# Designs tried in a protein design run: designed miniproteins, single chains, continued (5). Part 57

Each design is a single chain, and the fold is of that chain. pLDDT is the mean over its residues in the fold that is shown.

## One batch from the design tools (miniprotein)

Design m18094
Fold by ESMFold2-Fast:
Structure m18094 (fold): chain A 82 residues (1-82)
Amino acid sequence: SALEEAIASMERDIAELEALLASKGLELSPAARETLARLREALARAREALAAGDEEAARAALREATRLGRELGELVAPLLAE
């Protein structure tokens, strides 16, 4: 489903970010770490809601994950801009 694909896509993006940071020996700021933790929690809620057949709750959690992903990107952009 489109929801499953969106969740999987965000999970892959997080894994790629973590791999990139590790390859550069970079650490996330406390604010970025907190945002990443919230993003992971929102994705876990989306997966749980989807597994339970609650597509509306899954969409709501995915919207929150999308917003948090944007916020994380803004926090990480200065770190990666070199």
Scores: mean pLDDT 86

Design m18095
Fold by ESMFold2-Fast:
Structure m18095 (fold): chain A 102 residues (1-102)
Amino acid sequence: MEEARELLEEARRLIEEARRALREGRIGEAIELAERALELAAEAARLAKEEGDEELLEEAKELVREAREVLMEALRLTEDKELILRAIAGILRAIGILLDME
């Protein structure tokens, strides 16, 4: 699963960038980076499940968890209700993808 692996690598990079943005006080950028990482990790999990790659699936689930944690931390530092609602919607979509995998 080259596609799923590429998505996981990109998600890892985005999580690292989001954590750096948080440390630098760039909260809005951290939220956007974490949202993108969550989307990519969830898609990678779906692809890994379809191909029966249990190792990649577990790696993808772990990145979904990490991206969600970074996103939730960034959201606690913002008063932007629109960003909060958008991020919650993204988290719910990621959970939905994971649940659809049985």
Scores: mean pLDDT 80

Design m18096
Fold by ESMFold2-Fast:
Structure m18096 (fold): chain A 62 residues (1-62)
Amino acid sequence: SDDEILKELIELAKRLAEARIKEELGPDAEIEFEVIDNKKVVGTGRLGEREVRVEIEIPELP
């Protein structure tokens, strides 16, 4: 269903955001996710005084 596809796309976007954050901050980074209007995922990574924010747009549903 469209809902199942959307959930899968959100999880893929979270995984991509996490990978990008860990490339910048390393594997010990604390990561928070926010889903905005089912259109994008914002990942915020923190490690000590360092902070990285990554935005991933969710592909349009077919």
Scores: mean pLDDT 81

Design m18097
Fold by ESMFold2-Fast:
Structure m18097 (fold): chain A 113 residues (1-113)
Amino acid sequence: EIEKLEELLKENPDDADIYLQLGRVYLERGEYEKAKEYFEKAIKLSGGKNPDAYVLLGEAYLKMGKYEEAIKYFEKALEIDPNNPRAYRVLAEAYEKMGDKEKAEQYRKLAES
């Protein structure tokens, strides 16, 4: 619920997890630019060390059809956490949408491990 999360954010303005939750709600609503802003804020508050924030930011770019940007953020998540099945799964989706079937299959196999 956005109203409750915005209320919590007023009480805890530096809580990266609240920004992630707000971003996820906007992502689910198809409000990708707003989702992107919240995920970027969560990344800044985490000092750039939250792999989930990078995966979610990449998913926002993926939904916007910006596949190369999405891939950059998924790669950043994997630099922080190399064993992230979600990042591999969305990398496979991005490469498939770009027509790189070979890379898509490679990343799908990595997501299964």
Scores: mean pLDDT 86

Design m18098
Fold by ESMFold2-Fast:
Structure m18098 (fold): chain A 60 residues (1-60)
Amino acid sequence: SPELLLQVGKHELERARREGLSDEELRRIAENGVRALEKNGASPELIEELRRFAEELLAE
């Protein structure tokens, strides 16, 4: 489901940040997650939620 893909994307971003991956790697992970959401017909609200989550992680 799109909701599950959103949670997977958030988990992947949190894991990457915890493991010390670069901002460029986090941005790539976020873009991959957004593409997966788009391909699975996710609402604009779910896509925006993943984008905001990534922005908040990068602002740290």
Scores: mean pLDDT 85

Design m18099
Fold by ESMFold2-Fast:
Structure m18099 (fold): chain A 62 residues (1-62)
Amino acid sequence: SDMEEQRRLEAIERSLDAHQEISGEEYDEEEREKMLETMRKVVDNGLKERERQERLRREREE
């Protein structure tokens, strides 16, 4: 849903902001956009894997 996609985007931006603050790295606007796009792909792949693992656990419990 749109709300889930928006929350995911906010979480990714929050994570990048936290990483910059902790690491002391300073990204320009273009670099930031590229990193956000890469992080979105990583998160999307991670969610698919988590859903798969959750289904496997449910099947074993049932």
Scores: mean pLDDT 74

Design m18100
Fold by ESMFold2-Fast:
Order: sequence, then C-alpha cells, then structure tokens
Structure m18100 (fold): chain A 74 residues (1-74)
Amino acid sequence: LEEARRHAQEALDRVLEGDIDGALEHAKKALELGKDHPEVVKHVEKAIERLKEGDIDGARRHLRKAISELNKAL
C-alpha cells in the first residue's frame, strides 16, 4: 500500500505540473498496486477517466480521495 500511495501522490504532483502523461503512468501503477482495495480502485479509475477527458480538476479530486483512502488503510 505504501507504493500505491507513493504512485497516487506522484500522479497528483504530475497533474499539478501539467504532465498528464506522467500522471496517467503513475495513476495506472497506483491502480495495479491498490487493486485489493475497492475504494482506492474506484477513485483511481475515475481519476484516469478524467485525465483522458482533460478534466484536470476532476482528476485532482479523485486522486486526493484515493490518497485519503490509502492513508486510512496504512
């Protein structure tokens, strides 16, 4: 879970920097590593969908929710 949290945080940081491709790569890693936690999966999947649609604010909100769920699981 620590690695999933790190990748979710890196995805959020990349979104804030405008690096959408980097954000997608890290979000996909967080999804793979967090796959056994349904609430993490839901929020990371929504973040990936929003990034693909160009909804940066939506992506940021869902990444923050995924990070919050990962912090609760740690």
Scores: mean pLDDT 85

Design m18101
Fold by ESMFold2-Fast:
Structure m18101 (fold): chain A 104 residues (1-104)
Amino acid sequence: ASAQEILEKAKEALELAREAKRVAMEALRKAKTREEILRAIALILRAIGLEIDARRLIKEAEEILNGKKASQAELDKLYAKAEKLLEEARELLREAEELLREVE
């Protein structure tokens, strides 16, 4: 894996996490039951966590692109982390959109 591929995946994950947070916040505004409110809050907190992790990956990938030495093992680890983060962000957006449909 390359630092550029890690950067691209991390940026996509950040965008998806931000969108998931926006959708979950809209669901929270429309929520009428305790269950809906708690689900929306849980999704918002998960989105914040993914945003933090994505920003850390972006910074690490940018440092490597700017000349920081990284072993192939370190790049492979960061790539696996970026793929997992992207998958988690996609799932979170799906869950947030599902909740928003339920509270509309």
Scores: mean pLDDT 91

Design m18102
Fold by ESMFold2-Fast:
Structure m18102 (fold): chain A 62 residues (1-62)
Amino acid sequence: SMSEKVARLIGLVLDGIGYLLEGKYEEAIKSFEEARRLAQEIGDENTVKLIEKMLEEAKKKL
């Protein structure tokens, strides 16, 4: 359902942020890539752009 996709999206974004705070950049990137895929599936372009910005920041840390 849409509610299940939104809940999973939120969980993946929070996981990605947690990994960034711990300096686990490869894990953060994986979480954000899955989050971006879900945001695209639900059609939330603003959330996709936000996640893409977080991905760029994480990749710069590698």
Scores: mean pLDDT 88

Design m18103
Fold by ESMFold2-Fast:
Structure m18103 (fold): chain A 72 residues (1-72)
Amino acid sequence: MLGEEAVEAARKAAEAWKAGDEETAKENLGKALEAVKQGLEEAKKEGNEEKLKEVLEAAEEATRILEEARDA
């Protein structure tokens, strides 16, 4: 599921940032953002409110993970 992919990519980006690997962090941040965009586009195309909610919840979780890593 695209939402799960976004959260996983965000976790990898967070780990890379904590390790000082900015290149890997940027790559995985890009993957997380792309997964969210794809999920939102599919949800809008289908008119699927449940899928939209899942993608938004995944985006919020991904953002929280990334913010915690940045502040560490």
Scores: mean pLDDT 78

Design m18104
Fold by ESMFold2-Fast:
Structure m18104 (fold): chain A 75 residues (1-75)
Amino acid sequence: SLEEEIEELIKKAIEALKKGDLEKAEEYIMKAIELIKKAKEVSENLKNAIETAVKGLREGLPPEEIAKKVEEALK
């Protein structure tokens, strides 16, 4: 499903963040945002995870800290 694709992209972004690959993390988050715009309804956990990642990247938080916060948003 579209939600499963969004969740998979977020998980790939978390993995990239844990490896310090900010470029790949941002790429996965951008793809997730594009899919969320096409979805009629998306769970709040997925929305919160994406918003958490975007905010962390924008504020320049350490990649490991962003990864942890995004994982917490996903549960």
Scores: mean pLDDT 84

Design m18105
Fold by ESMFold2-Fast:
Structure m18105 (fold): chain A 97 residues (1-97)
Amino acid sequence: MEKVAKLIAYTLDAIGEEIEGEKTKDPKKYLEAAKKYLKAAKIAIELGDKELAKRLLEKAIEAAEKAIELAKEKGDEELLKEAEELVKEARELLKSL
C-alpha cells in the first residue's frame, strides 16, 4: 500500500519537475525529474509491473538526456556526470525487464 502511494507521488513530482525544466531551461530540474522517474520505476519493478516500469525507465532516460543537453550548454560537468550515470543505470534496468 505505501509503495503505490510513493510510486504515484514520485511520478507526479517528476512530471512537475519536467514542466519546470521546460519553462526555466534548468538542467537540474530535468535531472530531478529523471531521478524521480527512476525511483518510481524501481517501485514498479518491486510490484511486478514490468510494463509500467519500462515506461517510467524510458521517461527517466528522456529527462536525463535533456539534462545532459542543457548541462553541456552550461558547462555543468558535475550535473552532466550525474545525468550520464543515471542514463546508464536506467538502461541496465530496462535490459533486465
Scores: mean pLDDT 89

Design m18106
Fold by ESMFold2-Fast:
Structure m18106 (fold): chain A 55 residues (1-55)
Amino acid sequence: SSEDLDEGIAEISELFENGESREKIEERVDEIAKKLGNEAIKQFLYGVLEALLSL
């Protein structure tokens, strides 16, 4: 749902702000996408991570 997606985005952003490695953040994206059961969500969350890394 949109709530689960918003929580996923917040979690990825928090991990990035806390200085977690790209590898650890990518592992968490994979876990979130698996829990939500949607491959499109995985692609979206990877896009969020790439946007954060471009800062």
Scores: mean pLDDT 78

Design m18107
Fold by ESMFold2-Fast:
Structure m18107 (fold): chain A 117 residues (1-117)
Amino acid sequence: SVTLTESGGGTFAVGSSLTLTGKVSGPFEKVDYYAWWREAPGQPLRFVAKISKDGSKTSYDEDVKGRATISLDKAAKTVTLNLTNLQPSDTATYYYFAVQSDPFSVVFGNGTQVTVT
């Protein structure tokens, strides 16, 4: 009932910034929050940031705190992740998630590759 897509990946310079966009098709009212997760080469899938379905609440992983900003545009049905001061360790496939907490249900996109050199 909900489909997610990611855009904004690519190759970025160390010290630059990126903006990833997650787009939702389907009704917002079926999700509790939206999140970004990432999988770096040789590492497990890791949480990056989340935002509530109404955009009023955000949280961030400590590894990106102070560098990451997540925002929701309800009219455009988009969630953006802005990540600043990029490091080679930010190289990963980034996944956009829509999550229902009770009962637990998750939909996620196919991922967008980010390379930092």
Scores: mean pLDDT 83

Design m18108
Fold by ESMFold2-Fast:
Structure m18108 (fold): chain A 69 residues (1-69)
Amino acid sequence: SSALEKEAEELYKKALEAAKAGDFETVSKLTRQLEELKEKALELGDEKLAKKIEEMLREVQRAGVRAAV
């Protein structure tokens, strides 16, 4: 789970940077990868990590909305 958490944090950071830059193709790709990690966390019973990834996804979405005119 610690390895999944680190992977999620790295994907989240890249997704936020892409969202702020208006690179929605990269946001879509990285968001899909974060969703996959969330599903893996749920399969492993790591509810804490799954909730953390869910919050990451919400923040990426908010950043993308702010960048869109």
Scores: mean pLDDT 83

Design m18109
Fold by ESMFold2-Fast:
Structure m18109 (fold): chain A 74 residues (1-74)
Amino acid sequence: SAEDIEELLRRLDELRRTLSVPEFIEKALELLEEIDPERAKELRERIAGKSLSEQLALLTETMAELQRERDELK
């Protein structure tokens, strides 16, 4: 739902400001898995074997997709 996506994006924004990059990536994947386990699985597969900066870039793309989906549901 739009509310679940909004809550996820709010939590991700908080975590990005408070955690190290590797801690943020892992926690973001855990939170994504709670609302969209298939998307979390796809993202985990995409980031496997990639550099930390590439992992963050892919996560940022996924967050942008979630923002668009949230806006479409409102």
Scores: mean pLDDT 81

Design m18110
Fold by ESMFold2-Fast:
Structure m18110 (fold): chain A 73 residues (1-73)
Amino acid sequence: PSKEELEAEIAISLLRMMLAIAKLAGNEEVAKVAEEAIREAEELYEAGKYEEAKRVAEEGIKRVKELFKKEEA
């Protein structure tokens, strides 16, 4: 695999892990955001747009982190 492909795969995998944690915690808002980002990133990955897939997955990770911070506040 290319470097871009591997980086996208890693980012998507991390986001999937965050989704699993959100579901176990019963945090439906975070789970929904993670699911949406995973779907978009996977569509881009399947289209061979690995840099875009990585970017979308990384933005999803940022959004999930911000929602966790908001919940704690």
Scores: mean pLDDT 81

Design m18111
Fold by ESMFold2-Fast:
Structure m18111 (fold): chain A 88 residues (1-88)
Amino acid sequence: MDPKKYLEEGKKLFSEGKLDEAVKNFEKAIEIDPNLAEAYYYLGGVYALKGEFDKAIEYFRKAISIDPNLEKAKELLKKVEEQKKKME
């Protein structure tokens, strides 16, 4: 199946606040195409919203490693790293 279909469904579910269902779709997208930087970016966003900052950081770093020009992932990575430092 087309990985982009899972990415788009995940983005829709994310916008609806259905975070666990969004994760399943993003995971399916990366199972088919492990180089989908945008799917890793959204996984980082979901885990950041859940307060799981270590997972969020890992996914944002993966997104940036695939697409170094993904400025949104770099911005959110800095914000999540800053928030984690305040909790230490």
Scores: mean pLDDT 85

Design m18112
Fold by ESMFold2-Fast:
Structure m18112 (fold): chain A 61 residues (1-61)
Amino acid sequence: GASREAAERGAANGLAAGGGDPKAAAEGANAALKAAGSDETLSEEEAKELGERGLARARER
C-alpha cells in the first residue's frame, strides 16, 4: 500500500543520507509513515532492510 511505499522511500533516503546507518533509515521510514497518516513504526533492522530494497529499486529506475 501507499504507507509501505512511503516507508521504503523514507528508509532509502535515510540510509543514503546517513551512509548506511540503520538509525537514519528508521528515522526516515518512520517520518514517511507519519506523513502518510500511518501510526506504524519500524525497528532499525526492519528500516535498514526496507531501505536497502528501496535503494536497489531506485537504481533500477
Scores: mean pLDDT 78

Design m18113
Fold by ESMFold2-Fast:
Order: sequence, then C-alpha cells, then structure tokens
Structure m18113 (fold): chain A 72 residues (1-72)
Amino acid sequence: SEEERNRLRLEALEEGLRIAERALADGDVAGAIATAEAVRREARKLLEEGVEEARPLLERAEELLARARAAA
C-alpha cells in the first residue's frame, strides 16, 4: 500500500539520520554531509507528496547539515 511504502520511507530517513550522526561523531564530516543531504532531499520529496510526518526529519537533517558544515 502507499501508506506502507511511506512508512518504510520514513523509517529509512530515520536510519539515515542515525548513520549521519554516527559519521559526524566519528569525524567523517564528508560522509555526514552526504548522508544528511540525501535525507533532506527525500524528506522534502515526502512533504511535497503530503507526508507531514517527514517535517521533523527534514528539520533534523538541516540541523545536522549545519553542524557538519561548521565542523568542516
């Protein structure tokens, strides 16, 4: 179902944020930026499709990107 697909997409974004946070903690700033940018892009796409649950994930990705860029 579309609802099932959207749930899996949201779960994948949450996992992406965890991966990006770990990369940043490990000093892999480039990896953190790349992963957070991918999460931001997909979260924005979900919001364009009407999936409001993506909004906090987009905000977290943007915050992580700001932190990672400051560390670069």
Scores: mean pLDDT 90

Design m18114
Fold by ESMFold2-Fast:
Structure m18114 (fold): chain A 68 residues (1-68)
Amino acid sequence: MEKGEGEFKGGEAAGLAAQGELQKAMEEAGEGSVTGETRGDTVRLRYEGTKEAAEVAEEGIRRAAASG
């Protein structure tokens, strides 16, 4: 299984939304989980899953970072 993490600027609402979207996308691509934490204006997401699920998670985090 692959592991990774990413950070972007956003509040708790943005963090929860991104975590939910990544979890669904990872489940569609393979097996995996994502966890999130928010510290001030910084959202940090951690993921672990199959290669396919990890690739989707990395893409989702990049998109979240670009939109913040």
Scores: mean pLDDT 79

Design m18115
Fold by ESMFold2-Fast:
Structure m18115 (fold): chain A 70 residues (1-70)
Amino acid sequence: SLEEQRKKLEERRKKTIAKANKEGADYVESRLQAEADAAAKQSPETAEKIRARYEKLVEQLKKNAEIAEK
């Protein structure tokens, strides 16, 4: 039925949004490593501040992915 097809599309959409947020978190983690390594060459203290900020963003993105799956 059309209703059954619409329900499948809604479920697929939820999975797509969850995947996008999860991939976003992985990307931010990769960027964090590169930027923290660059900052560490200048100042270890600056690298630690960058790491703390990015870890907060990664946790938020992972939570958003879990919420989207519901």
Scores: mean pLDDT 77

Design m18116
Fold by ESMFold2-Fast:
Structure m18116 (fold): chain A 102 residues (1-102)
Amino acid sequence: AAEEAIRRNVRRLSAALGVPVPEEVTEEALIELLTEVFLRLAAGGDVRLVVYDENDEVILEATLGKDDEAAARAAAEEIVRAIKERGVALGYIEVTEARVAR
């Protein structure tokens, strides 16, 4: 279950980012992919993220700033931890720009 969940999530995120699936499908690879996703999502400015599992339960709610690699990595680690502990796959990521008027 956990290994299948990690592999499924790596494949899904790679497709969403338009990047090749990593040669090594590991927890470290998943953390790196999620960190990259979050950094790209926040590249235009602060974003609010809500991450859901395959059962539509919330795994993470966070606001990420542009170039905040530490926050992006912390969010990635929390998601990987939830995936391992619950044995669930990621469902989807809801993204809202945190900017109002700009």
Scores: mean pLDDT 73

Design m18117
Fold by ESMFold2-Fast:
Structure m18117 (fold): chain A 69 residues (1-69)
Amino acid sequence: MKKLSEAADEAQDTYGLERIRELAEKARREGISAEELFEKARELLEQGDPRAKVYAAVATELRLEERRA
């Protein structure tokens, strides 16, 4: 079975899913493109900022919303 720490991280990701969706909607209202969010995620990743994961997830959701529209 997976380690307890990985199970806890997966649980947090599950609870973060709605927040990621809300952030994607806010980004769309502000006119921020998915590509801009991917670029910011890359910069945060280079800085070792854990928020890079959140920006990447939001960018992915926004890209899916762009495909729907």
Scores: mean pLDDT 67

Design m18118
Fold by ESMFold2-Fast:
Structure m18118 (fold): chain A 61 residues (1-61)
Amino acid sequence: MMDAEDYFNLGKEAAKRGDLEKAIEYYEKALELDPNHEEARENLIEVSVKVLEQAVLKVTK
């Protein structure tokens, strides 16, 4: 059984590897288990911004 801290740590490791989509998935699961996990929310926002930046670059150049 995995808790919010387990998913949060997996999200950090995925982000560290540059696997931003997987990092988002793990941070969302952490927040599903603990909606008050401020650090997971902050990291989710940061990774989401990076994914959007990469998506915009793929569309325009």
Scores: mean pLDDT 79

Design m18119
Fold by ESMFold2-Fast:
Structure m18119 (fold): chain A 84 residues (1-84)
Amino acid sequence: ARELVEQGLEAAAKGDYETAIAHFEEALRLDPENAEALYWLAGALAKRHEMEGDEEGARLAREAMRAVQAGDLATARRLIEEAR
């Protein structure tokens, strides 16, 4: 899981948010309670939506990031699904 989060962060740093999302999703498939992977998945989704001009998708993804910071992983997952 940690290696997948690191690979996702590397992809995101290069602006490849689709690859970043795929790595973070795989990290969550292995560890569904990985708050770090949820946080960065939400961040990558927010950036993807910002690049597409989807202000509502970006807003939902940022709300998911805040939910992770609050320890509410269930709300974060729901918001991430809505942001897709």
Scores: mean pLDDT 82

Design m18120
Fold by ESMFold2-Fast:
Structure m18120 (fold): chain A 88 residues (1-88)
Amino acid sequence: EEIDRIIEALFEGMGLAASGKFVEAAKRIYELSKEGREDELNAFEAGILAVLRGAGVSEEDLKKVREAITYARNGDLEKAIELAKEVE
């Protein structure tokens, strides 16, 4: 069910961000991007950013998270993990 998978991706992203598991989140974004699962990927990203904004994370750390997401989406998993570790 397409909508259920999108909702699951949203909650998965929220859960990983709330748990500080940014390396796992980067790997998941890479996998979703590689598989062409764009709707789920967009929901997952939205979940991460919603939790971080709600937690009052600094603009500098939000910028690093956005950069890590961008690298993971573009297939640069090594750089995505490097940036994710800086936020953990």
Scores: mean pLDDT 85

Design m18121
Fold by ESMFold2-Fast:
Structure m18121 (fold): chain A 63 residues (1-63)
Amino acid sequence: MVNELVEKAREYALKGEADKAIQLAKEALSIDPNNPDAYRALALAYFRKGEGEKAGEYVKKAN
């Protein structure tokens, strides 16, 4: 489940559907709050949305 949510979040972020990507990545984090791939998907989505500062914070959390 978590891997599927993260994969879909990444796909939506790459397609420019940042809000859907954020929603799916947050759902993944509700299941596994330390999932680095979910944080990377959030970072990509916020970067695509133009929120570079939030994107940078989520990149740090992915470590």
Scores: mean pLDDT 80

Design m18122
Fold by ESMFold2-Fast:
Structure m18122 (fold): chain A 86 residues (1-86)
Amino acid sequence: DRDIRTAKSMVEKAKELVEKSKKPGEEEAIELLEKAIEALEKKDVEKAKEYAEKAKEKTLEIDEKEPSEDLREAEILVEGAIEVLE
Protein backbone atom coordinates (compact mmCIF):
# COMPACT_ATOMS: atom_id res chain seq x y z
CA ASP A 1 0.00 0.00 0.00
CA ARG A 2 1.31 3.46 -0.98
CA ASP A 3 0.05 5.06 2.24
CA ILE A 4 1.85 2.45 4.39
CA ARG A 5 5.10 3.07 2.46
CA THR A 6 4.70 6.84 2.86
CA ALA A 7 3.94 6.55 6.59
CA LYS A 8 6.93 4.20 7.08
CA SER A 9 9.26 6.67 5.33
CA MET A 10 8.00 9.50 7.56
CA VAL A 11 8.39 7.46 10.77
CA GLU A 12 11.91 6.31 9.73
CA LYS A 13 12.94 9.94 9.13
CA ALA A 14 11.40 10.96 12.48
CA LYS A 15 13.49 8.24 14.19
CA GLU A 16 16.67 9.60 12.54
CA LEU A 17 15.84 13.11 13.79
CA VAL A 18 15.18 11.90 17.36
CA GLU A 19 18.50 9.98 17.30
CA LYS A 20 20.28 13.07 15.89
CA SER A 21 18.90 15.25 18.72
CA LYS A 22 20.79 13.13 21.33
CA LYS A 23 18.44 14.37 24.06
CA PRO A 24 18.04 12.60 27.44
CA GLY A 25 15.08 10.20 27.34
CA GLU A 26 15.23 9.65 23.57
CA GLU A 27 15.43 5.86 24.00
CA GLU A 28 11.70 5.43 24.76
CA ALA A 29 10.71 7.56 21.75
CA ILE A 30 13.10 5.60 19.48
CA GLU A 31 11.70 2.26 20.76
CA LEU A 32 8.12 3.38 20.06
CA LEU A 33 9.07 4.60 16.57
CA GLU A 34 10.74 1.21 15.89
CA LYS A 35 7.55 -0.57 17.02
CA ALA A 36 5.51 1.65 14.69
CA ILE A 37 7.82 0.73 11.78
CA GLU A 38 7.48 -3.01 12.62
CA ALA A 39 3.68 -2.68 12.72
CA LEU A 40 3.72 -0.95 9.31
CA GLU A 41 5.87 -3.78 7.88
CA LYS A 42 3.21 -6.23 9.16
CA LYS A 43 0.49 -3.96 7.67
CA ASP A 44 -1.05 -3.58 11.14
CA VAL A 45 -2.21 0.01 10.61
CA GLU A 46 -4.05 0.28 13.96
CA LYS A 47 -1.01 -0.83 15.99
CA ALA A 48 1.24 1.44 13.90
CA LYS A 49 -1.02 4.42 14.72
CA GLU A 50 -1.02 3.50 18.45
CA TYR A 51 2.79 3.31 18.60
CA ALA A 52 3.21 6.46 16.48
CA GLU A 53 0.85 8.41 18.77
CA LYS A 54 2.82 7.24 21.86
CA ALA A 55 6.11 8.14 20.14
CA LYS A 56 4.75 11.62 19.35
CA GLU A 57 3.80 12.13 23.02
CA LYS A 58 7.28 11.04 24.22
CA THR A 59 8.97 13.28 21.62
CA LEU A 60 6.82 16.23 22.79
CA GLU A 61 7.85 15.57 26.43
CA ILE A 62 11.56 15.65 25.47
CA ASP A 63 11.13 18.79 23.33
CA GLU A 64 9.32 20.57 26.21
CA LYS A 65 12.33 19.96 28.51
CA GLU A 66 15.04 20.73 25.93
CA PRO A 67 13.66 22.38 22.76
CA SER A 68 15.18 21.14 19.49
CA GLU A 69 14.41 21.83 15.83
CA ASP A 70 15.10 18.14 15.06
CA LEU A 71 12.51 17.07 17.68
CA ARG A 72 9.92 19.54 16.35
CA GLU A 73 10.45 18.22 12.80
CA ALA A 74 10.16 14.62 14.10
CA GLU A 75 6.81 15.50 15.79
CA ILE A 76 5.47 16.94 12.52
CA LEU A 77 6.58 13.84 10.57
CA VAL A 78 4.95 11.44 13.07
CA GLU A 79 1.69 13.44 12.96
CA GLY A 80 1.84 13.37 9.15
CA ALA A 81 2.33 9.58 9.19
CA ILE A 82 -0.73 9.17 11.45
CA GLU A 83 -2.80 11.39 9.10
CA VAL A 84 -1.68 9.41 6.00
CA LEU A 85 -2.87 6.19 7.71
CA GLU A 86 -6.35 7.66 8.42
Scores: mean pLDDT 84

Design m18123
Fold by ESMFold2-Fast:
Structure m18123 (fold): chain A 65 residues (1-65)
Amino acid sequence: MREEIEREIELAMYRMEVTVYMLQKDYDKAIEKAKEGAEKFKDDEKAKKEMEELIKEAEELKRKS
């Protein structure tokens, strides 16, 4: 459905933005964006978990840098 497609696109955009920030080594921005995504998708357990995993990944990369 249209709403489902829009949600999937929005989730993909958040995922991409977080990844771009991590590649640029802007880990603070990556963490902030992933937290924003987790809040945005609060009612979608799978999407929320994906954003939470990105937060942990960005935090780990920041620690190693």
Scores: mean pLDDT 80

Design m18124
Fold by ESMFold2-Fast:
Structure m18124 (fold): chain A 55 residues (1-55)
Amino acid sequence: AKVAELEAKLKAAVDTFAAYEAGKVSREEALAAEEEIRKLEEELAKLRPEDLDTT
């Protein structure tokens, strides 16, 4: 399902940002992950707006 794939990508992007705080990835990768989080949230809102009340 597309929703599950988007959620997996969102988790990966969040994990990348956490890895930046731990010094394991570059700032550029963290910024790219943040941009992806925003894009994925928009796609999730289109597919299931009710489940995104926390955004």
Scores: mean pLDDT 74

Design m18125
Fold by ESMFold2-Fast:
Structure m18125 (fold): chain A 94 residues (1-94)
Amino acid sequence: TLDEVIERERPEALRGAAEAFRDAANYAKQGNVKQANIKTVAALILVAMSGDREVAERVLKLAREAQKAIDNGDYDTAAKHFEEAARLAEEAAR
């Protein structure tokens, strides 16, 4: 059934998003803005594919706060926002 496909694929998409957000955090710590942005976009696509609207809204807000921190040169704060987004995605995968 479609529900069986969702039950199998949704946790995997959310775990993939968590991994992508952790990669974004590591690139942000390095000042590698281009790679941080690529990983953030990948993570947001995976969260959208999961169908979890509440998680999608929360991680999008965190991604926007991380982008503001990057724009201000505050890469450590950006990384913390990405790490929190990863945590939310991972918890939703349970």
Scores: mean pLDDT 85

Design m18126
Fold by ESMFold2-Fast:
Structure m18126 (fold): chain A 61 residues (1-61)
Amino acid sequence: MKEELIKKAEEYLKKAEEARAAGDTQTFNDYLAKAVSYYLKAGEDEKAEELVRRLHQEAGA
């Protein structure tokens, strides 16, 4: 179960990076947020915190 959640997070992270490369900031942010959610559900708090920092930087805060 935990491994499945991590795999889902990695899949969404990959999709986020693809959207970023295409210049689709909205889709990038959406997929990055999903990746964070799955890492949190998996108990991977450090990974989730790292991705949240990336999300805030991309949002221009």
Scores: mean pLDDT 78

Design m18127
Fold by ESMFold2-Fast:
Structure m18127 (fold): chain A 62 residues (1-62)
Amino acid sequence: SERAQLIAILKDSSVPRETLLEAAAQLARLAGGDLKGLRAYLRHVLGLPEERVEELVEAGRR
């Protein structure tokens, strides 16, 4: 699914920043703009640092 492909990109540390930010924005759009759910997933499931989580959530905000 598109969601699974975007999640795979977010988990891949070799992916360029621009691709990562676009993937986060697309994932937020698929979630109907659920930035709270996106934040929780990035922080608690993927274990990303706070600064990284905020950057990706802001990308999802547009």
Scores: mean pLDDT 74

Design m18128
Fold by ESMFold2-Fast:
Structure m18128 (fold): chain A 77 residues (1-77)
Amino acid sequence: MSPEELKERGARLSGSAALEAALKSTPEEGYKAGVEQAKKEAERALTEEGVSKEEAEEIYKAGVEMAKKVAKQLEEG
């Protein structure tokens, strides 16, 4: 899987985790769940896919940004 595909996947999974947790609890808990998923996806990419540390950081950042967007949308309606 390419770094771009890993970044897209990480963002999607982090957004899904944030949405699910926010709907069951609060937007803040959604953000936390999304960030945890972003960490897992970045670590997986670094350890299993052999991406660079810089690419793993980009995957993490993309996931965190998606978690923020989901949490903000649910907070603002």
Scores: mean pLDDT 81

Design m18129
Fold by ESMFold2-Fast:
Structure m18129 (fold): chain A 61 residues (1-61)
Amino acid sequence: MKAEQERIEQEANLTMIRLHLLMHRDSSPAALEALRAALVERYGLTPEQEAEVDAFLASLL
């Protein structure tokens, strides 16, 4: 039960991060990297979730 709730929260956090990155995809690569770092800190992502965000960011560049 607790693992299911954590999974839902992590999926929601990743969705919000992807939307923020997508909205700023026309920014410079440096600005996107800075935004990624700020969002990772704000949402308190695990290293595994950071890797998924990094893969998504790479797909935007």
Scores: mean pLDDT 75

Design m18130
Fold by ESMFold2-Fast:
Structure m18130 (fold): chain A 61 residues (1-61)
Amino acid sequence: IELTEKQKEELKKIVKELDKDGDGTLTDEEFAKLKERLKELVGWKGDRVPLSVLSVASEFL
């Protein structure tokens, strides 16, 4: 899945909001919330988040 520049900015904001400690690490609960918000952001209706989307998210961690 290809993310637009606007979607990448929103993803960056989501990651920063969930990483409240600012240490670049998410708890299992925070990571689950990230996956749910990523599905909403890209309109993904499946149980799994595409690897391309996870790769972009990892750049902000």
Scores: mean pLDDT 66

